Designed miniproteins, single chains. Designs and how they scored, part 82

Each design is a single chain, and the fold is of that chain. pLDDT is the mean over its residues in the fold that is shown.

## One batch from the design tools (miniprotein)

Design m2855
Fold by ESMFold2-Fast:
Structure m2855 (fold): chain A 65 residues (1-65)
Amino acid sequence: MLSRRQAESMIEGLEEAVEMLRLNPDNKEMGQAAIEVGRRLIEQSTDPEIIARAERLIAELERIL
């Protein structure tokens, strides 16, 4: 099971990926990798707050790509 600390660390990584992708939208490879990490986080988490945050970050990444 994913711990709360691990999930929060992954969310922070996704937030950083969104910021980096906004600065360099041509980095499609990084954006796609971040989306995959976010989807895995949703699959492994039962925390509604973590799931909701991950879904919003994935949507933002997909909107930039």
Scores: mean pLDDT 81

Design m2856
Fold by ESMFold2-Fast:
Structure m2856 (fold): chain A 72 residues (1-72)
Amino acid sequence: MSEERVRVLAEASLGVLEMWVYVAKKSGDKSLEEIKKKLEEEVEKFKQRYPDHPALVQEFEEQVQKLLQELE
């Protein structure tokens, strides 16, 4: 798969994760642990799916870490 396609898929995945974080904040959900666990799980899935694109995997992980920081 081309790097351009992997980047687009990473952006799409981030959009979904950002929506999960947004909904959690809006709903007033007390437990953020489940959302944090889901974000960490998505990073692991991305690493497994695109091991040939380590730079894009690192960028995705860094963006997810920023989302995790927003929940603290």
Scores: mean pLDDT 77

Design m2857
Fold by ESMFold2-Fast:
Structure m2857 (fold): chain A 71 residues (1-71)
Amino acid sequence: DEELIKEMEEKLKEKVEEVERLASQLPKEEAWEAFSKAMALQKELSKTKSPLEAAEEGIEYLLKLLKEKLE
């Protein structure tokens, strides 16, 4: 369903912009560590959840990690 994918992309756009803003304030290595952890979580979640749910939880976790690193 192409429309479902488009809605997913639109919902994530705002969160992606926040990720970009936060990541730009961190050393590259720390940003990639956060991305790696979030991607690993999303991959595990994809085994039991829908792609939309896995992506949403993955990006939420990424935002949490990035905010913690800016402390």
Scores: mean pLDDT 76

Design m2858
Fold by ESMFold2-Fast:
Structure m2858 (fold): chain A 78 residues (1-78)
Amino acid sequence: MNKISAVLRSAEPITDEKIAALKEALEKVGLKDVQITRLSPHLALIGGTGEGVTKEQIEAAVRSVIPGAEILSFEVRP
């Protein structure tokens, strides 16, 4: 099962409520063991596991919660 890491930038502050909604949205696209670590008010690290989960699916899930958010990096490890 692949390990997935992404860095999220948001123009809006990333609140605890947004972190909870992001976890739910990411789980819906098939990401497992979702962990979100707030690095700053506007930056978060997303981690999880999944097979076949794409950058586009992660971006869509993130933007469903924070419409203006950008994925700055996306990494998949076996």
Scores: mean pLDDT 84

Design m2859
Fold by ESMFold2-Fast:
Structure m2859 (fold): chain A 61 residues (1-61)
Amino acid sequence: TLNVEQQAALAELRSTPGLQHFSDAELLEALSLNKFDVEKAKSYLVDVEVQKGIEDIKRAV
């Protein structure tokens, strides 16, 4: 069960433009890995998208 602070962090990520395609589970994973620091979680999710994009490009060629 998430506490109020953790629920607020998740809600902030869900309301962030550009992160709406991530599931709540993926957002929670990013938060958990970054000690529920919203700014670090945002950076982590951006890095995941960049890495996935690089892999997709390599597979398309």
Scores: mean pLDDT 73

Design m2860
Fold by ESMFold2-Fast:
Structure m2860 (fold): chain A 100 residues (1-100)
Amino acid sequence: RVFEARPELSPEEKLEVAERVTERVLKRLKEIVPEGSLNMEHVALIARQMALAALLETMSREELYEEVRELALELGYSEEQADLIARIIVEAIEEELERL
């Protein structure tokens, strides 16, 4: 599966989509991980950055997943945490882009 760049969206519309992705990610992770196990500010930054990247550049689902995973690992999260973060962020991006 490929997420195509969305050049037809204004910068403001892209930021609104990225914020909706971020809110969805934070809500979902808060429901499934113990309180304090993840830095939610870090997760929010990754989610917003990767949502914007998906809107600006055409990339495969696998490429998006690996980029999110690598960012989480660079921030010091475990492989299990990085995989969870990547899965939830990619799913949230997919859901929001399908609604456009």
Scores: mean pLDDT 84

Design m2861
Fold by ESMFold2-Fast:
Structure m2861 (fold): chain A 71 residues (1-71)
Amino acid sequence: SMAAEELRKKLEEEIKRMEEEIERLVEKARKGLEEYNETSKFVLSEKEKEDVVESLRRMAEAIRKLILKRL
């Protein structure tokens, strides 16, 4: 059996990995939006791109909180 402190540390490490993966997906989506804007006839303004990225980050934060609540 592991000590409670060791188990907690392992859970925190898994949560950190999940958070890093979510941030990677958000960054990939941000870059995709920039590429879309460069190649598309429909051009998003800088503010519109920022609003979309902020919405994606809010969604990622909500997912992170749900994962933490389930653990």
Scores: mean pLDDT 71

Design m2862
Fold by ESMFold2-Fast:
Structure m2862 (fold): chain A 65 residues (1-65)
Amino acid sequence: SRLEEILKELEKKIKENAEEISKMSLSQRNFYLEELVEPYREKLSDEERTQLMLRVSALLDEIAK
């Protein structure tokens, strides 16, 4: 679906930028999360937007471990 296609695109981008992301503070990662999701905000339902935010946040946290 649209949500899964967006997630695959964002996962690829996150993995390509893993080195930079690993150096980010919590505040910088929160800002980056907002930047990653913003282009899709108006294209998704409220429920899909919440799911996107949660799953992208989890991906960023996994790199920052």
Scores: mean pLDDT 82

Design m2863
Fold by ESMFold2-Fast:
Structure m2863 (fold): chain A 61 residues (1-61)
Amino acid sequence: SQQTIQQIQQVKNSLDVSEKSKPMVDSSTKVIQLAVQQGHKISPQAAKQALENTKAHMEEQ
């Protein structure tokens, strides 16, 4: 739903991401929002976990 897409955007905006992680987190956010728009059932909590995992993976490099 549009509300879920907005909540995912708010989750992304609340994350403190480094400049190195920003492009990947931005890309992942768009993929998740597109999946929700296509009818996939993704909760804001699941989106938050996925984005936090993406950030952690990028920071391990």
Scores: mean pLDDT 79

Design m2864
Fold by ESMFold2-Fast:
Structure m2864 (fold): chain A 87 residues (1-87)
Amino acid sequence: SLLDELRALLAELRTADEARARELAARMKGILQQALDERAPKEVLEELLKLVEDAVVLAGHRHGSAFAAELARELAPVFERAHAYLK
């Protein structure tokens, strides 16, 4: 499932360097885009969104707040789409 895939990416993020963390964030963005394109149930999209928010927090703990802000900026367009969909 998309939830299991995203949980696996979040687990890998705990040991990832900055370069790998950017790759993992890009994959998480892709999962959110796929869920939106497939019109996933709102409950599934809410859980995916929560996991990606947790990933940004974890990246900040590992690599600093500036890095977390960078990832949040990259994710902003898909977060905006998700918010509109969850209306």
Scores: mean pLDDT 86

Design m2865
Fold by ESMFold2-Fast:
Structure m2865 (fold): chain A 56 residues (1-56)
Amino acid sequence: MLSAEEAAKAAAEAAAKGDSAAARQYTQQGIDNGASPEEVEAIERAGALGAALGGG
């Protein structure tokens, strides 16, 4: 099992790559391990924004 922080980081990386399915899976793992939904959402949003701005 991933720690909450590891899951959140993996979700952000997946979101940055455009892998929404992987991002959601890691987000759920983070929540299950005690990460706040808002914290994981913020990380996922940051990753998606990074992909939109830096992936171009």
Scores: mean pLDDT 71

Design m2866
Fold by ESMFold2-Fast:
Structure m2866 (fold): chain A 94 residues (1-94)
Amino acid sequence: SNLETLYKEKSEELKNVLLNEEIPLETRIENLNIFYNAMKEEIENSKNLEEAIFAYETAKSLLEFISEKAPSEELKNLAKKKLSELNELYNTKY
């Protein structure tokens, strides 16, 4: 799917941003929040189940990666919190 490929490409680009310590922490947090909110809205509001699944799996994979690999403890903790919220949302809706 073109949408699945796009989500994977955006996720990979975001991973590079979040791991880059030359980018201010506040900017990295903002980028993670923007991505997370977009994926969350897709899960909540999409009428297409396939698109909701791709959004969930992409966000989950990214958040799991960041919770383990981020150089910042603040980013790791934020990712863990968002992952918990995302899993609760998805399990409630589907």
Scores: mean pLDDT 85

Design m2867
Fold by ESMFold2-Fast:
Structure m2867 (fold): chain A 72 residues (1-72)
Amino acid sequence: SPSLEEERRRLEEELRRLGREITRLVDEYVEAVKAGAPQEELDRLLERIREGLRRRNELQDRLLALERELAA
């Protein structure tokens, strides 16, 4: 289906963007640790990383479900 193929492309693009955002947040976390940032700031960055990873897992699950529909 053309609509399912377009949704797959959108999910793949969102996953790529999210991957870059997670990498950036990890880099920010490492720099904050090196700088001796307050625990509250470190916890905030960690929670953003965890949220990004949760979203990535959700999008990956959606992509797998969509690939199964395209194969049917």
Scores: mean pLDDT 88

Design m2868
Fold by ESMFold2-Fast:
Order: sequence, then C-alpha cells, then structure tokens
Structure m2868 (fold): chain A 57 residues (1-57)
Amino acid sequence: MSAEEAREIGLAAARAGAGAHRGGMTAFQAGSLAGNPEDGVRGAEAAGREALAEGFG
C-alpha cells in the first residue's frame, strides 16, 4: 500500500465524521496492516493536514 492510498483512507474516515486525528490514525493502521508502516506515517501526516484544511478537527 502506498502513502497516497493511506492518505485517502484516512481522509475518507475524517470526512465521515472521525475528524483529523482519527483519520490520521486510520491511515497509520492501514499502512501497518499492509506491512508498510512508513507509508502509513506519511499517509497519516497528509490526511491530518488535509482534514484540518477542510475544517475537520
């Protein structure tokens, strides 16, 4: 799984009402489960930044 895929998963969770923090955690967990914890971290950072920019906290 790529960092971009992890980002999209986390951002979708944030938009569904999880908020930026939980969206980031969802991205991190997805990356970890796929065996790509580094991609999970990058996805979490991107998802958190984008969710905050969209007004999700």
Scores: mean pLDDT 67

Design m2869
Fold by ESMFold2-Fast:
Structure m2869 (fold): chain A 63 residues (1-63)
Amino acid sequence: MESEEKFEKAKAIAEELGLDTSKAKNAEELDRLVLEHLFRNTANDEERLALVKRAKEKAGIEN
C-alpha cells in the first residue's frame, strides 16, 4: 500500500530522533510525534530542519 512507504520512512525518522514508535498506529501519528518532538526541542525552523536532515541521513533516507 502507498501508506506502507510513508509509515516506514516516518518510523525510521522517529526512531532516529529517539522517539517511542510502539504506540503509533499509522504514519500520521508518527508525523505528529516527530512534529511534537521538534517543536518541544527546537526554537526555530533552522534547528528543526537540521534535526530532520540528520535523522534522515542516519536512517538511510536521502533528502
Scores: mean pLDDT 74

Design m2870
Fold by ESMFold2-Fast:
Structure m2870 (fold): chain A 64 residues (1-64)
Amino acid sequence: SVSERIERLIERLRREKEKSENPIEQRLLEAQAKLLEELGKSEDEEIVESLLDLMEEALDRRLA
């Protein structure tokens, strides 16, 4: 479900934040997690799913 994808992506973002020593990067990762928490309240599932796909791809590319 979309809510399960959001929860998993938030967990991944916060885990990456813990690994980062760059304070700007830490703030960006936390901001992305908070944005996902707010998007999880949205009725527009198509937009949310598109954003989840984009963010998951970006994280996967970063982790290689």
Scores: mean pLDDT 78

Design m2871
Fold by ESMFold2-Fast:
Structure m2871 (fold): chain A 99 residues (1-99)
Amino acid sequence: SVIRRAEPLDEAKQAELFAEENKLNEERLEELLKSGLISEEEAKELLEIRKKLTEEYVAGLRGVTDEAQQRAVMDKMKALTEEIKAEEEKRREEAAKKA
């Protein structure tokens, strides 16, 4: 019922929303770094993975005309985001047990 490919502005807006989400994730990782729960190198790796996923998502939407392929890209992005979050929680829990 909604046009999925509207205007170029929608694609730019989508990229901006993901950039904003990445910034919030960076702030969250900075807090974990301050707390000593993760290392600087680990924080950098997580941010790099997140950035790559954002780029793949945007590229996928631009090149795909089939709804099933768009859904597959979105589902993969969600699964990877959830996996990253699970790893972050695991590290936090390990640090809490160590303390």
Scores: mean pLDDT 62

Design m2872
Fold by ESMFold2-Fast:
Structure m2872 (fold): chain A 61 residues (1-61)
Amino acid sequence: MPSEEDIKTFVDSLMESIRRHAPNASEEEILALVEAAARKQQLSEEQIAFMLEYARKQFAA
């Protein structure tokens, strides 16, 4: 099971990749891609929720 730090690092890397390849992607589109990636990694529903909450906070930063 990945740690919370591993999840944050994964989200940061994924969001940077999405922004570089699709700079016009909306917040909703980026969050959908993050959720899809998390589900592909077979993460728990709680880990997916944590990942999405963390990603949403990155848009406000």
Scores: mean pLDDT 77

Design m2873
Fold by ESMFold2-Fast:
Structure m2873 (fold): chain A 100 residues (1-100)
Amino acid sequence: SLDELTEEYGLSEATKEAIRLMLEGREEEAFMTFNALIYKNPVSKEELAREVGILIGVGKVLGHEEMVKKLEIYAERLKLDKEILEEGEKEGIELGKQLK
C-alpha cells in the first residue's frame, strides 16, 4: 500500500524512503536519509516545498514531533513557499491517516 499511495502522490525517492522510515518509528534516520537523497537527486524548489509539507503532515499524524520541528526549520532556512508547504501538509495529513 505504501508504494501504491506514494505513486499516486508522485513523490520522490527521498520522500518515499523518509515515509517508510517514519512508519518504522525511525525519525532520526528518516530526516537524515531525506536530506542525503535530496542532495543526490534534487527536485525543483516548488516540489521540495510540497514534499517537505507532506512529510510535516505525515509526521503530525504519526506523532513525530522532533522530525516535524526539524522539517519546519529546514523549510524556513531554505525559504520554501509557505502556500505550497501548507497545501503539502494537508496532503501529508491525508496520506498519514491512510498509512496509520
Scores: mean pLDDT 88

Design m2874
Fold by ESMFold2-Fast:
Order: C-alpha cells, then structure tokens, then sequence
Structure m2874 (fold): chain A 73 residues (1-73)
C-alpha cells in the first residue's frame, strides 16, 4: 500500500484527507448532480490546497506520486 511508506502521523493525515475527499465527492454529487460535479470539486480542491500546511502539501504530493506509480504498474 502507498500508505506503508509514511509515518503514523502522515498516515493518519492521509486517511483523514481521503475520507474528507470521499465525503466531498458524495456531497457535491448530491447538491449538483453529475453535471455540476467537476466545477464543485474544482472549488473544493482549491480550498483544500490553500488550507494545507507546507508539510501536509509535501506528504500529499508524495502520496499522489506513489499512487501514480502503483496504478501504472
């Protein structure tokens, strides 16, 4: 699992973040339907990025890189 490459603190952060993203996707779909989903999620991701510390942004960047590598294999 990509999470196995992270500290317990980083894993807790990533799990919480992934849960927030999943909830935001479901909420956006309920509020805007499929047609409005992309626009609503773009706004959510912009706010999310602005709310993260530099350390959290680096952790997320590394996680995304590992996910891309795992799913490319």
Amino acid sequence: SPLDHFTPEQQAFLRALLAQIAAAVEEARRRHGEAGLAEALEAFYAELAASLTPEQQETLRRYIGLLAEEYAA
Scores: mean pLDDT 77

Design m2875
Fold by ESMFold2-Fast:
Structure m2875 (fold): chain A 92 residues (1-92)
Amino acid sequence: SLEELLAELEALLGEIDNPLEAARLRAAIEALRADPRNAQAWFDAGTIAFRHERLELAVELFRRAAELSAPDSRLRRLAEKMLEVLEYELEK
């Protein structure tokens, strides 16, 4: 659910020591609270979750980014590529 994903992102935000990365995640969370259809914000949150090895969370975030991005857009292609990478990592 949206509430569960936002709660997971808030928990992750508390674990981030890098101030620039923390600011980026905070901006993504605020964007999603304002508009849960913001595909870019889902993608940005997904990249940070992936970097912090929150792989299952990253899958859900990139899935939403892909679903909500325009067909044939660069953002959809990037989100789908990240899902392929995560599928490979989770099957190891």
Scores: mean pLDDT 88

Design m2876
Fold by ESMFold2-Fast:
Structure m2876 (fold): chain A 81 residues (1-81)
Amino acid sequence: MPKLRIAVAVPEHLREEVREALEQLKKQLEARGIEAEYEILPSIEEAREALESGEADIAIGIGEDGSVSEFLISEKAKEIL
């Protein structure tokens, strides 16, 4: 089963809400035969660094309003998705 590692930068006040959304996303990906692992990071810079270092396959930034402010995807993740 292909595995995706997702790094998500989330404002502190949205961490629980986004964690619940990520658990839902993980279940949806598992239903498609994709194993997903996520890590919540304190800043978008750390999420980008995780993607650049190969520690993550996808980097997502969440804005203060809960919208996706940044979405970066590796070539590996593009082939899986």
Scores: mean pLDDT 81

Design m2877
Fold by ESMFold2-Fast:
Structure m2877 (fold): chain A 100 residues (1-100)
Amino acid sequence: MTVDQLLAQLEQPLSLEERVELVVELLKKIATDESLSDDEAAAYISKANAAFAADPRASPEVRELVDRLGAGVYTYKLSGRTDVALALIERYERRLREAL
């Protein structure tokens, strides 16, 4: 799926587990897509964060983990450290599943 298709799915009625799976896939695409501008990457990450903030099932811990993950992916993408961004996504995916 494209980034836009993943974002559209985040706005649908999903289980919290499905929403976590979609945000992980979205962030992996943002981290690896060299064609995305910094502004586009920031806008996509902001929309992902907003989807979790709007979900009443997401605990404060889940929301904080998603926010930190998005910020980290953005920072490492800006520095060209795709390897670090992907490792961060893998680590936070485990933490998110523990917090569900």
Scores: mean pLDDT 83

Design m2878
Fold by ESMFold2-Fast:
Structure m2878 (fold): chain A 63 residues (1-63)
Amino acid sequence: SLEELEEKLAAGEKTIRVEGDLSDEEVKTLIERGKGVTIAGPGLSDEQIAELEKAGISVADTS
């Protein structure tokens, strides 16, 4: 959820695992605050991966 994502970013997590797809608000939060982190989300769409990568965020498909 957005709240959990914000907590992980505030905690300085370098690798953040997300469940399923991301909301537009979660994508926006990652673009604003997630630069330099790696997002692990096997449920992410190709479109969301491209958006995050364009913003300088690394995306990894990890279990």
Scores: mean pLDDT 75

Design m2879
Fold by ESMFold2-Fast:
Structure m2879 (fold): chain A 90 residues (1-90)
Amino acid sequence: MYKSVKVEEVELEKGETLRVTVTNKGTEDATVTVTVELNGKVVASATVNVKAGSSASVDFKITESGKYTVKVTAEGKNAKPTVEVTLSKK
């Protein structure tokens, strides 16, 4: 399968909500998996379909303060997806 991977690091505090927004800039729908890790361990994950030319957001409630790694994997059937990732704290 064709896939693109984006990796971001972010400092988060207990009680914050991490919003991960994925924008699909390509011409084909993508299956996007967002994985949130703390100290090398997966603490949350979500999978969403992002239609061509559209955006989707996933919110994660943060229960422990620390430095988190956010991995976004986008998979396309016929081509490698072109996606943009934006992180926000709420």
Scores: mean pLDDT 82

Design m2880
Fold by ESMFold2-Fast:
Structure m2880 (fold): chain A 72 residues (1-72)
Amino acid sequence: SSAAIRSEVRRLHAEAVRAIEAATSDDQLQQVLDDANSRLQRLAAHADMSTRFLIMAQFGELYVRVRRRLRE
């Protein structure tokens, strides 16, 4: 269901944010982003349009967080 996919997206996003905050190297940051992208793409394949928009927005936020950390 859309509700189940949205719940999983929120859980995955929270997990990825914690992993980004815990990362101590650029390689670890890139790996977190790559893992999140793969998992979100799998969820998007089974998602309706509105949920796909949410997935894109959540991934974009993770991407910005990683890019900020990579500039330090």
Scores: mean pLDDT 87

Design m2881
Fold by ESMFold2-Fast:
Order: C-alpha cells, then structure tokens, then sequence
Structure m2881 (fold): chain A 86 residues (1-86)
C-alpha cells in the first residue's frame, strides 16, 4: 500500500510537471479569472503531489491518502469554478 501510494504520487507529480508548460501557455489564452484558477489548480497539484510523495516515502500512508483526497476535492471545486468563469 505505501509502495503503491508512492508510485501514484510520483506519477501524479511527473504528469503535473510534464504538463506545466502546456497549461501555462493555455492560461495565457484564457480570460483572466479562468487563467488564475487554472494556475492555482496547477500549483495545488504540484505542491500536493510533492507533499503526498514525501509523506508516502516516510511511511505516513494515511496522511498521504488524506492529503490526496483533499487535493482531489479542491481540484474538482477549482474545475467547477473554471467552467463558471468561461
């Protein structure tokens, strides 16, 4: 479980880092409010994935899982706000 959570957090971090230039370029083409929300979501994903990875590597499995669940809920809320800003 800890090993699986480490792999998940590593994958999420790698994906967020790989997509960062494309998402930053996309933000430049959006209305300012939607752009700000997209960049906030990107920052949350990067920071959340890094912290979840740190916790998972330390064997803090329940803390890492709780953080990933909180991050998922906040990302969903930000996605809803981005749709409303378009």
Amino acid sequence: EAEELVALAEGLLALAEAERPALEALAATLPPEAAALLLEALDLALRGAREALRLARAGRVEEARALLEEMAARLKALGDQIEAAL
Scores: mean pLDDT 84

Design m2882
Fold by ESMFold2-Fast:
Structure m2882 (fold): chain A 104 residues (1-104)
Amino acid sequence: SKAEIEAVIERIRALEAELEALINAIAANPDLSDAQLRAAIAQLRAMVAQLEALRAQLAALIAANRDSLSLDELIRAQLELASATGMILVAEGRIARLEARLAA
């Protein structure tokens, strides 16, 4: 339904904001301990997994409701899928850099 699509979009947006805030907080602190780096990596991985699940759910809802969605609703939903994909890629890049810091 439209309400289910809107609810998933709101959840994606909220999670993207939390993920961006965490990435920015990590970037602002160059003196993170190994324990703090491991905790940050674990939290980023958990948030990425949640975002991937929500992205899959949104894609399934779009497919199931394609014929009942307006063009504007379809475009908005597709833009949210693209946004979620972009944020996952950014987060994966940040995780790789944090893992490199632990290996050094």
Scores: mean pLDDT 88

Design m2883
Fold by ESMFold2-Fast:
Structure m2883 (fold): chain A 83 residues (1-83)
Amino acid sequence: SEKKEKMRELYERALKLALELAKENKEWVDLPEDADVDLSALSPLQQEVAKWLWETKKMPDEKSILEAVEALKPEAEEAYKEL
C-alpha cells in the first residue's frame, strides 16, 4: 500500500537525519529544554524524534535514536491510518 511505503520512507529519513544530528551535535547534551533551534526544515516525524532526543537531556546515540523512532512509531502509524 502507498501509505505504508510513505510511512517507511519518512521513518528512514527521520532515522538518518537523527543519526547525522547525533554524530555532528557533540554539544546536544548542553542544549536547554527551550533551545531556540529551527526545526522548520524537518518533516513532522523528524521534528518529533529531535524533540524526544532533546527532552532526554543526553547526547543522542544510535540506540537512543532507535528507541525514539520506535516510541513514536505507533503515533505516526495512527496518523497515517486517519489519512
Scores: mean pLDDT 52

Design m2884
Fold by ESMFold2-Fast:
Structure m2884 (fold): chain A 96 residues (1-96)
Amino acid sequence: DVEADVDAIVEAVKKALELLKKQPKLEPLGLKEDFESALELLEKGDPIGSVRRLAEAHLKQNDYLGVLRAAELAREILEREGRLEYAERIREALNG
């Protein structure tokens, strides 16, 4: 579900930007599961779902720049697929 994946990417970006300001402590990380899920989605032909998993994994690591780079990749993929409204939602989140 691209809408749900875009919603999750937008929320991850908003959290990353807020955490960059507040610098809270990290939650315990489940990164292996997130990376394995991302790979599985990519192999099934769901690149946006894969990038969502990567953005969430980077957020768990406090790699806020990784979250922003993953979101930019999702925006580029959505633009290339002609899903301009979803790409614009990610762009607006990155600018906020």
Scores: mean pLDDT 75

Design m2885
Fold by ESMFold2-Fast:
Structure m2885 (fold): chain A 70 residues (1-70)
Amino acid sequence: SAKEERIKELSRRARELAAQALASTDPAEQERLLAEIREIHREIAELADDPEFAALLEREYAYLEDLVAA
C-alpha cells in the first residue's frame, strides 16, 4: 500500500540521518540531524497508527540521542 511504502521510505531516510549524526563531530549538525529524525519518527507514528510501534520509535530516538551525546 502507499502507506506502507511511505513508512519504508521514511524509515530508510531516518536510518541514513542516524548514521550521519553518529559520524558527525559537529554539535550543531548533530542537533539538526536529530531534529530531522524526530520529525520523521513523528510522521511514521502518525501513518502507522500503532501505539506499540510509536513507543518503539520513542525508545530508538532516546537511545540515538544518548549515542550521539557520548
Scores: mean pLDDT 86

Design m2886
Fold by ESMFold2-Fast:
Structure m2886 (fold): chain A 79 residues (1-79)
Amino acid sequence: SMREEEGRKVEEEARKRVEEQKEVIDYSAESGAYRIKGAVLLTIGPEYREEAEKYLELGDEYEKKYLEKLEELEKERAS
């Protein structure tokens, strides 16, 4: 049935849009979590500096992904 196929395509498109929105939220959440963890480790002691810097670097990577995805979605919305 054509109606069933059309319904499946609509659901598939909706799932993709939800996945895109979820990516933005997930990147933001992971960036924040890594940054907090890195900051806390720096407070504990100098022996944790290398581990802390690695977490802060991961936080920066996820922040870049968040900002890039956010900008893409805002441009799509503004168009």
Scores: mean pLDDT 82

Design m2887
Fold by ESMFold2-Fast:
Order: structure tokens, then C-alpha cells, then sequence
Structure m2887 (fold): chain A 70 residues (1-70)
């Protein structure tokens, strides 16, 4: 099973800095990619395809890689 470790740091409206560590499984990434692909396909008035899902998954993986190194 392939997993991705992600650190997210953000500042709240109250000026607090919060750091969240979480691990995403490949299954969770696939689900997120599917939901995003479906959402954008609906906005364009078309049906989602497997290619749309794969493309979205690639985008998500690249974002996760960038965040893991930053």
C-alpha cells in the first residue's frame, strides 16, 4: 500500500499558527481525485471519464510532493 505524508501549516484569523500532519492512502487520493473530476465535469456540462480522474490524481500527487518538500 502506497501512502503520502503531508504537512500543512496555516494561520488562523486569531493569528494562531496551526500545523497538521496527516497520511493519505492511495485509496483516499483516488477518492479525492474522483470527486474533483466529477465536479469539474459537471461544471463543463460533460460526463466524467477515467482519463479525467487519472489527470486529477496526477495533479493531486504533484501538489502533495511539493508540500512534502516545502
Amino acid sequence: MKTFHVKATYTTADGETVTSDFTLTEEQIDEIARLHAEYFAELEGKEVTEEDIERMKERILKVLEAHSKA
Scores: mean pLDDT 71

Design m2888
Fold by ESMFold2-Fast:
Structure m2888 (fold): chain A 67 residues (1-67)
Amino acid sequence: SLEEIAREVAERFGIPFEAALELARLLAENDGQISREQIEELARKYGVPLSTLEKAGVLILIRLSEL
């Protein structure tokens, strides 16, 4: 489930669960595609480094491919 993916990613990267869940939903809804503007907006919204969210997104894509 998206919640299980978000929990794993949040714990692994030390980011808020809500940030990981919103990123996972955006990636799932857009067939793994997210604009730079969207990921930068998430970074600002949750106070997370952009580079951390980019790495988190890669793990989310791997987990989504296993569903």
Scores: mean pLDDT 86

Design m2889
Fold by ESMFold2-Fast:
Structure m2889 (fold): chain A 57 residues (1-57)
Amino acid sequence: SMMEEIDEAMDQIVVGVMKAIGVTVEQLGSASKLILDAVSKAYPEKAEELKELAKKS
């Protein structure tokens, strides 16, 4: 679907920008945990699906 193509493009852009500004793996891991926690609280019906997607990345 179009959403999958948009998600891939956004992921590549975000990763590219983070590499360009020198973000560390530790900082990425910490940010990822905070984002997942916030999303799980805002969208509890999607929380499990989002966590499964994160595990496969």
Scores: mean pLDDT 61

Design m2890
Fold by ESMFold2-Fast:
Structure m2890 (fold): chain A 85 residues (1-85)
Amino acid sequence: SAQEKLNQELEKKYTKPIEELKEQFEKFKKKADELAEEYRKQGLDNKTAVLKFIEEYEKEAKTEEEKQAIKLIKQSFAQGSAILA
């Protein structure tokens, strides 16, 4: 898909930061999944649930580069949501 190709291009540009991001994401994946499920049970839509656990992961990010990468992901997602609205 287009999103998959975009992710691969980002990986090429930010090889080390992306690898570090993936490693950190594995540590928080369980927590993120639990939070997303909890938010869905509270009646939040899927888009809101995704934004919530991305935000939670951002708080757990160790490096400034990881935070910047997550910020770009959040901006891309918000822009996509605006187009669909």
Scores: mean pLDDT 62

Design m2891
Fold by ESMFold2-Fast:
Structure m2891 (fold): chain A 72 residues (1-72)
Amino acid sequence: MEEALELAEKLGVLLTVGDPSLGPLASEGIRLLEEGRYEEGLRLLKKAVEQAPPQFQALANKLLEELERLVL
């Protein structure tokens, strides 16, 4: 769980650096993961990753895939 939240926070930082407008969406996804609402949290994070700038897409998708493996 700690490892998953650390990875989610890293993903949130990456998304916010790429596009600050994605910050609230990433934060809500992380909050849902902290509450044990994994499917809902991952859905919001996936939505944020899809909206990320092209140069961040590859790394963001890799972090999301690793996060999905830890919580699902």
Scores: mean pLDDT 82

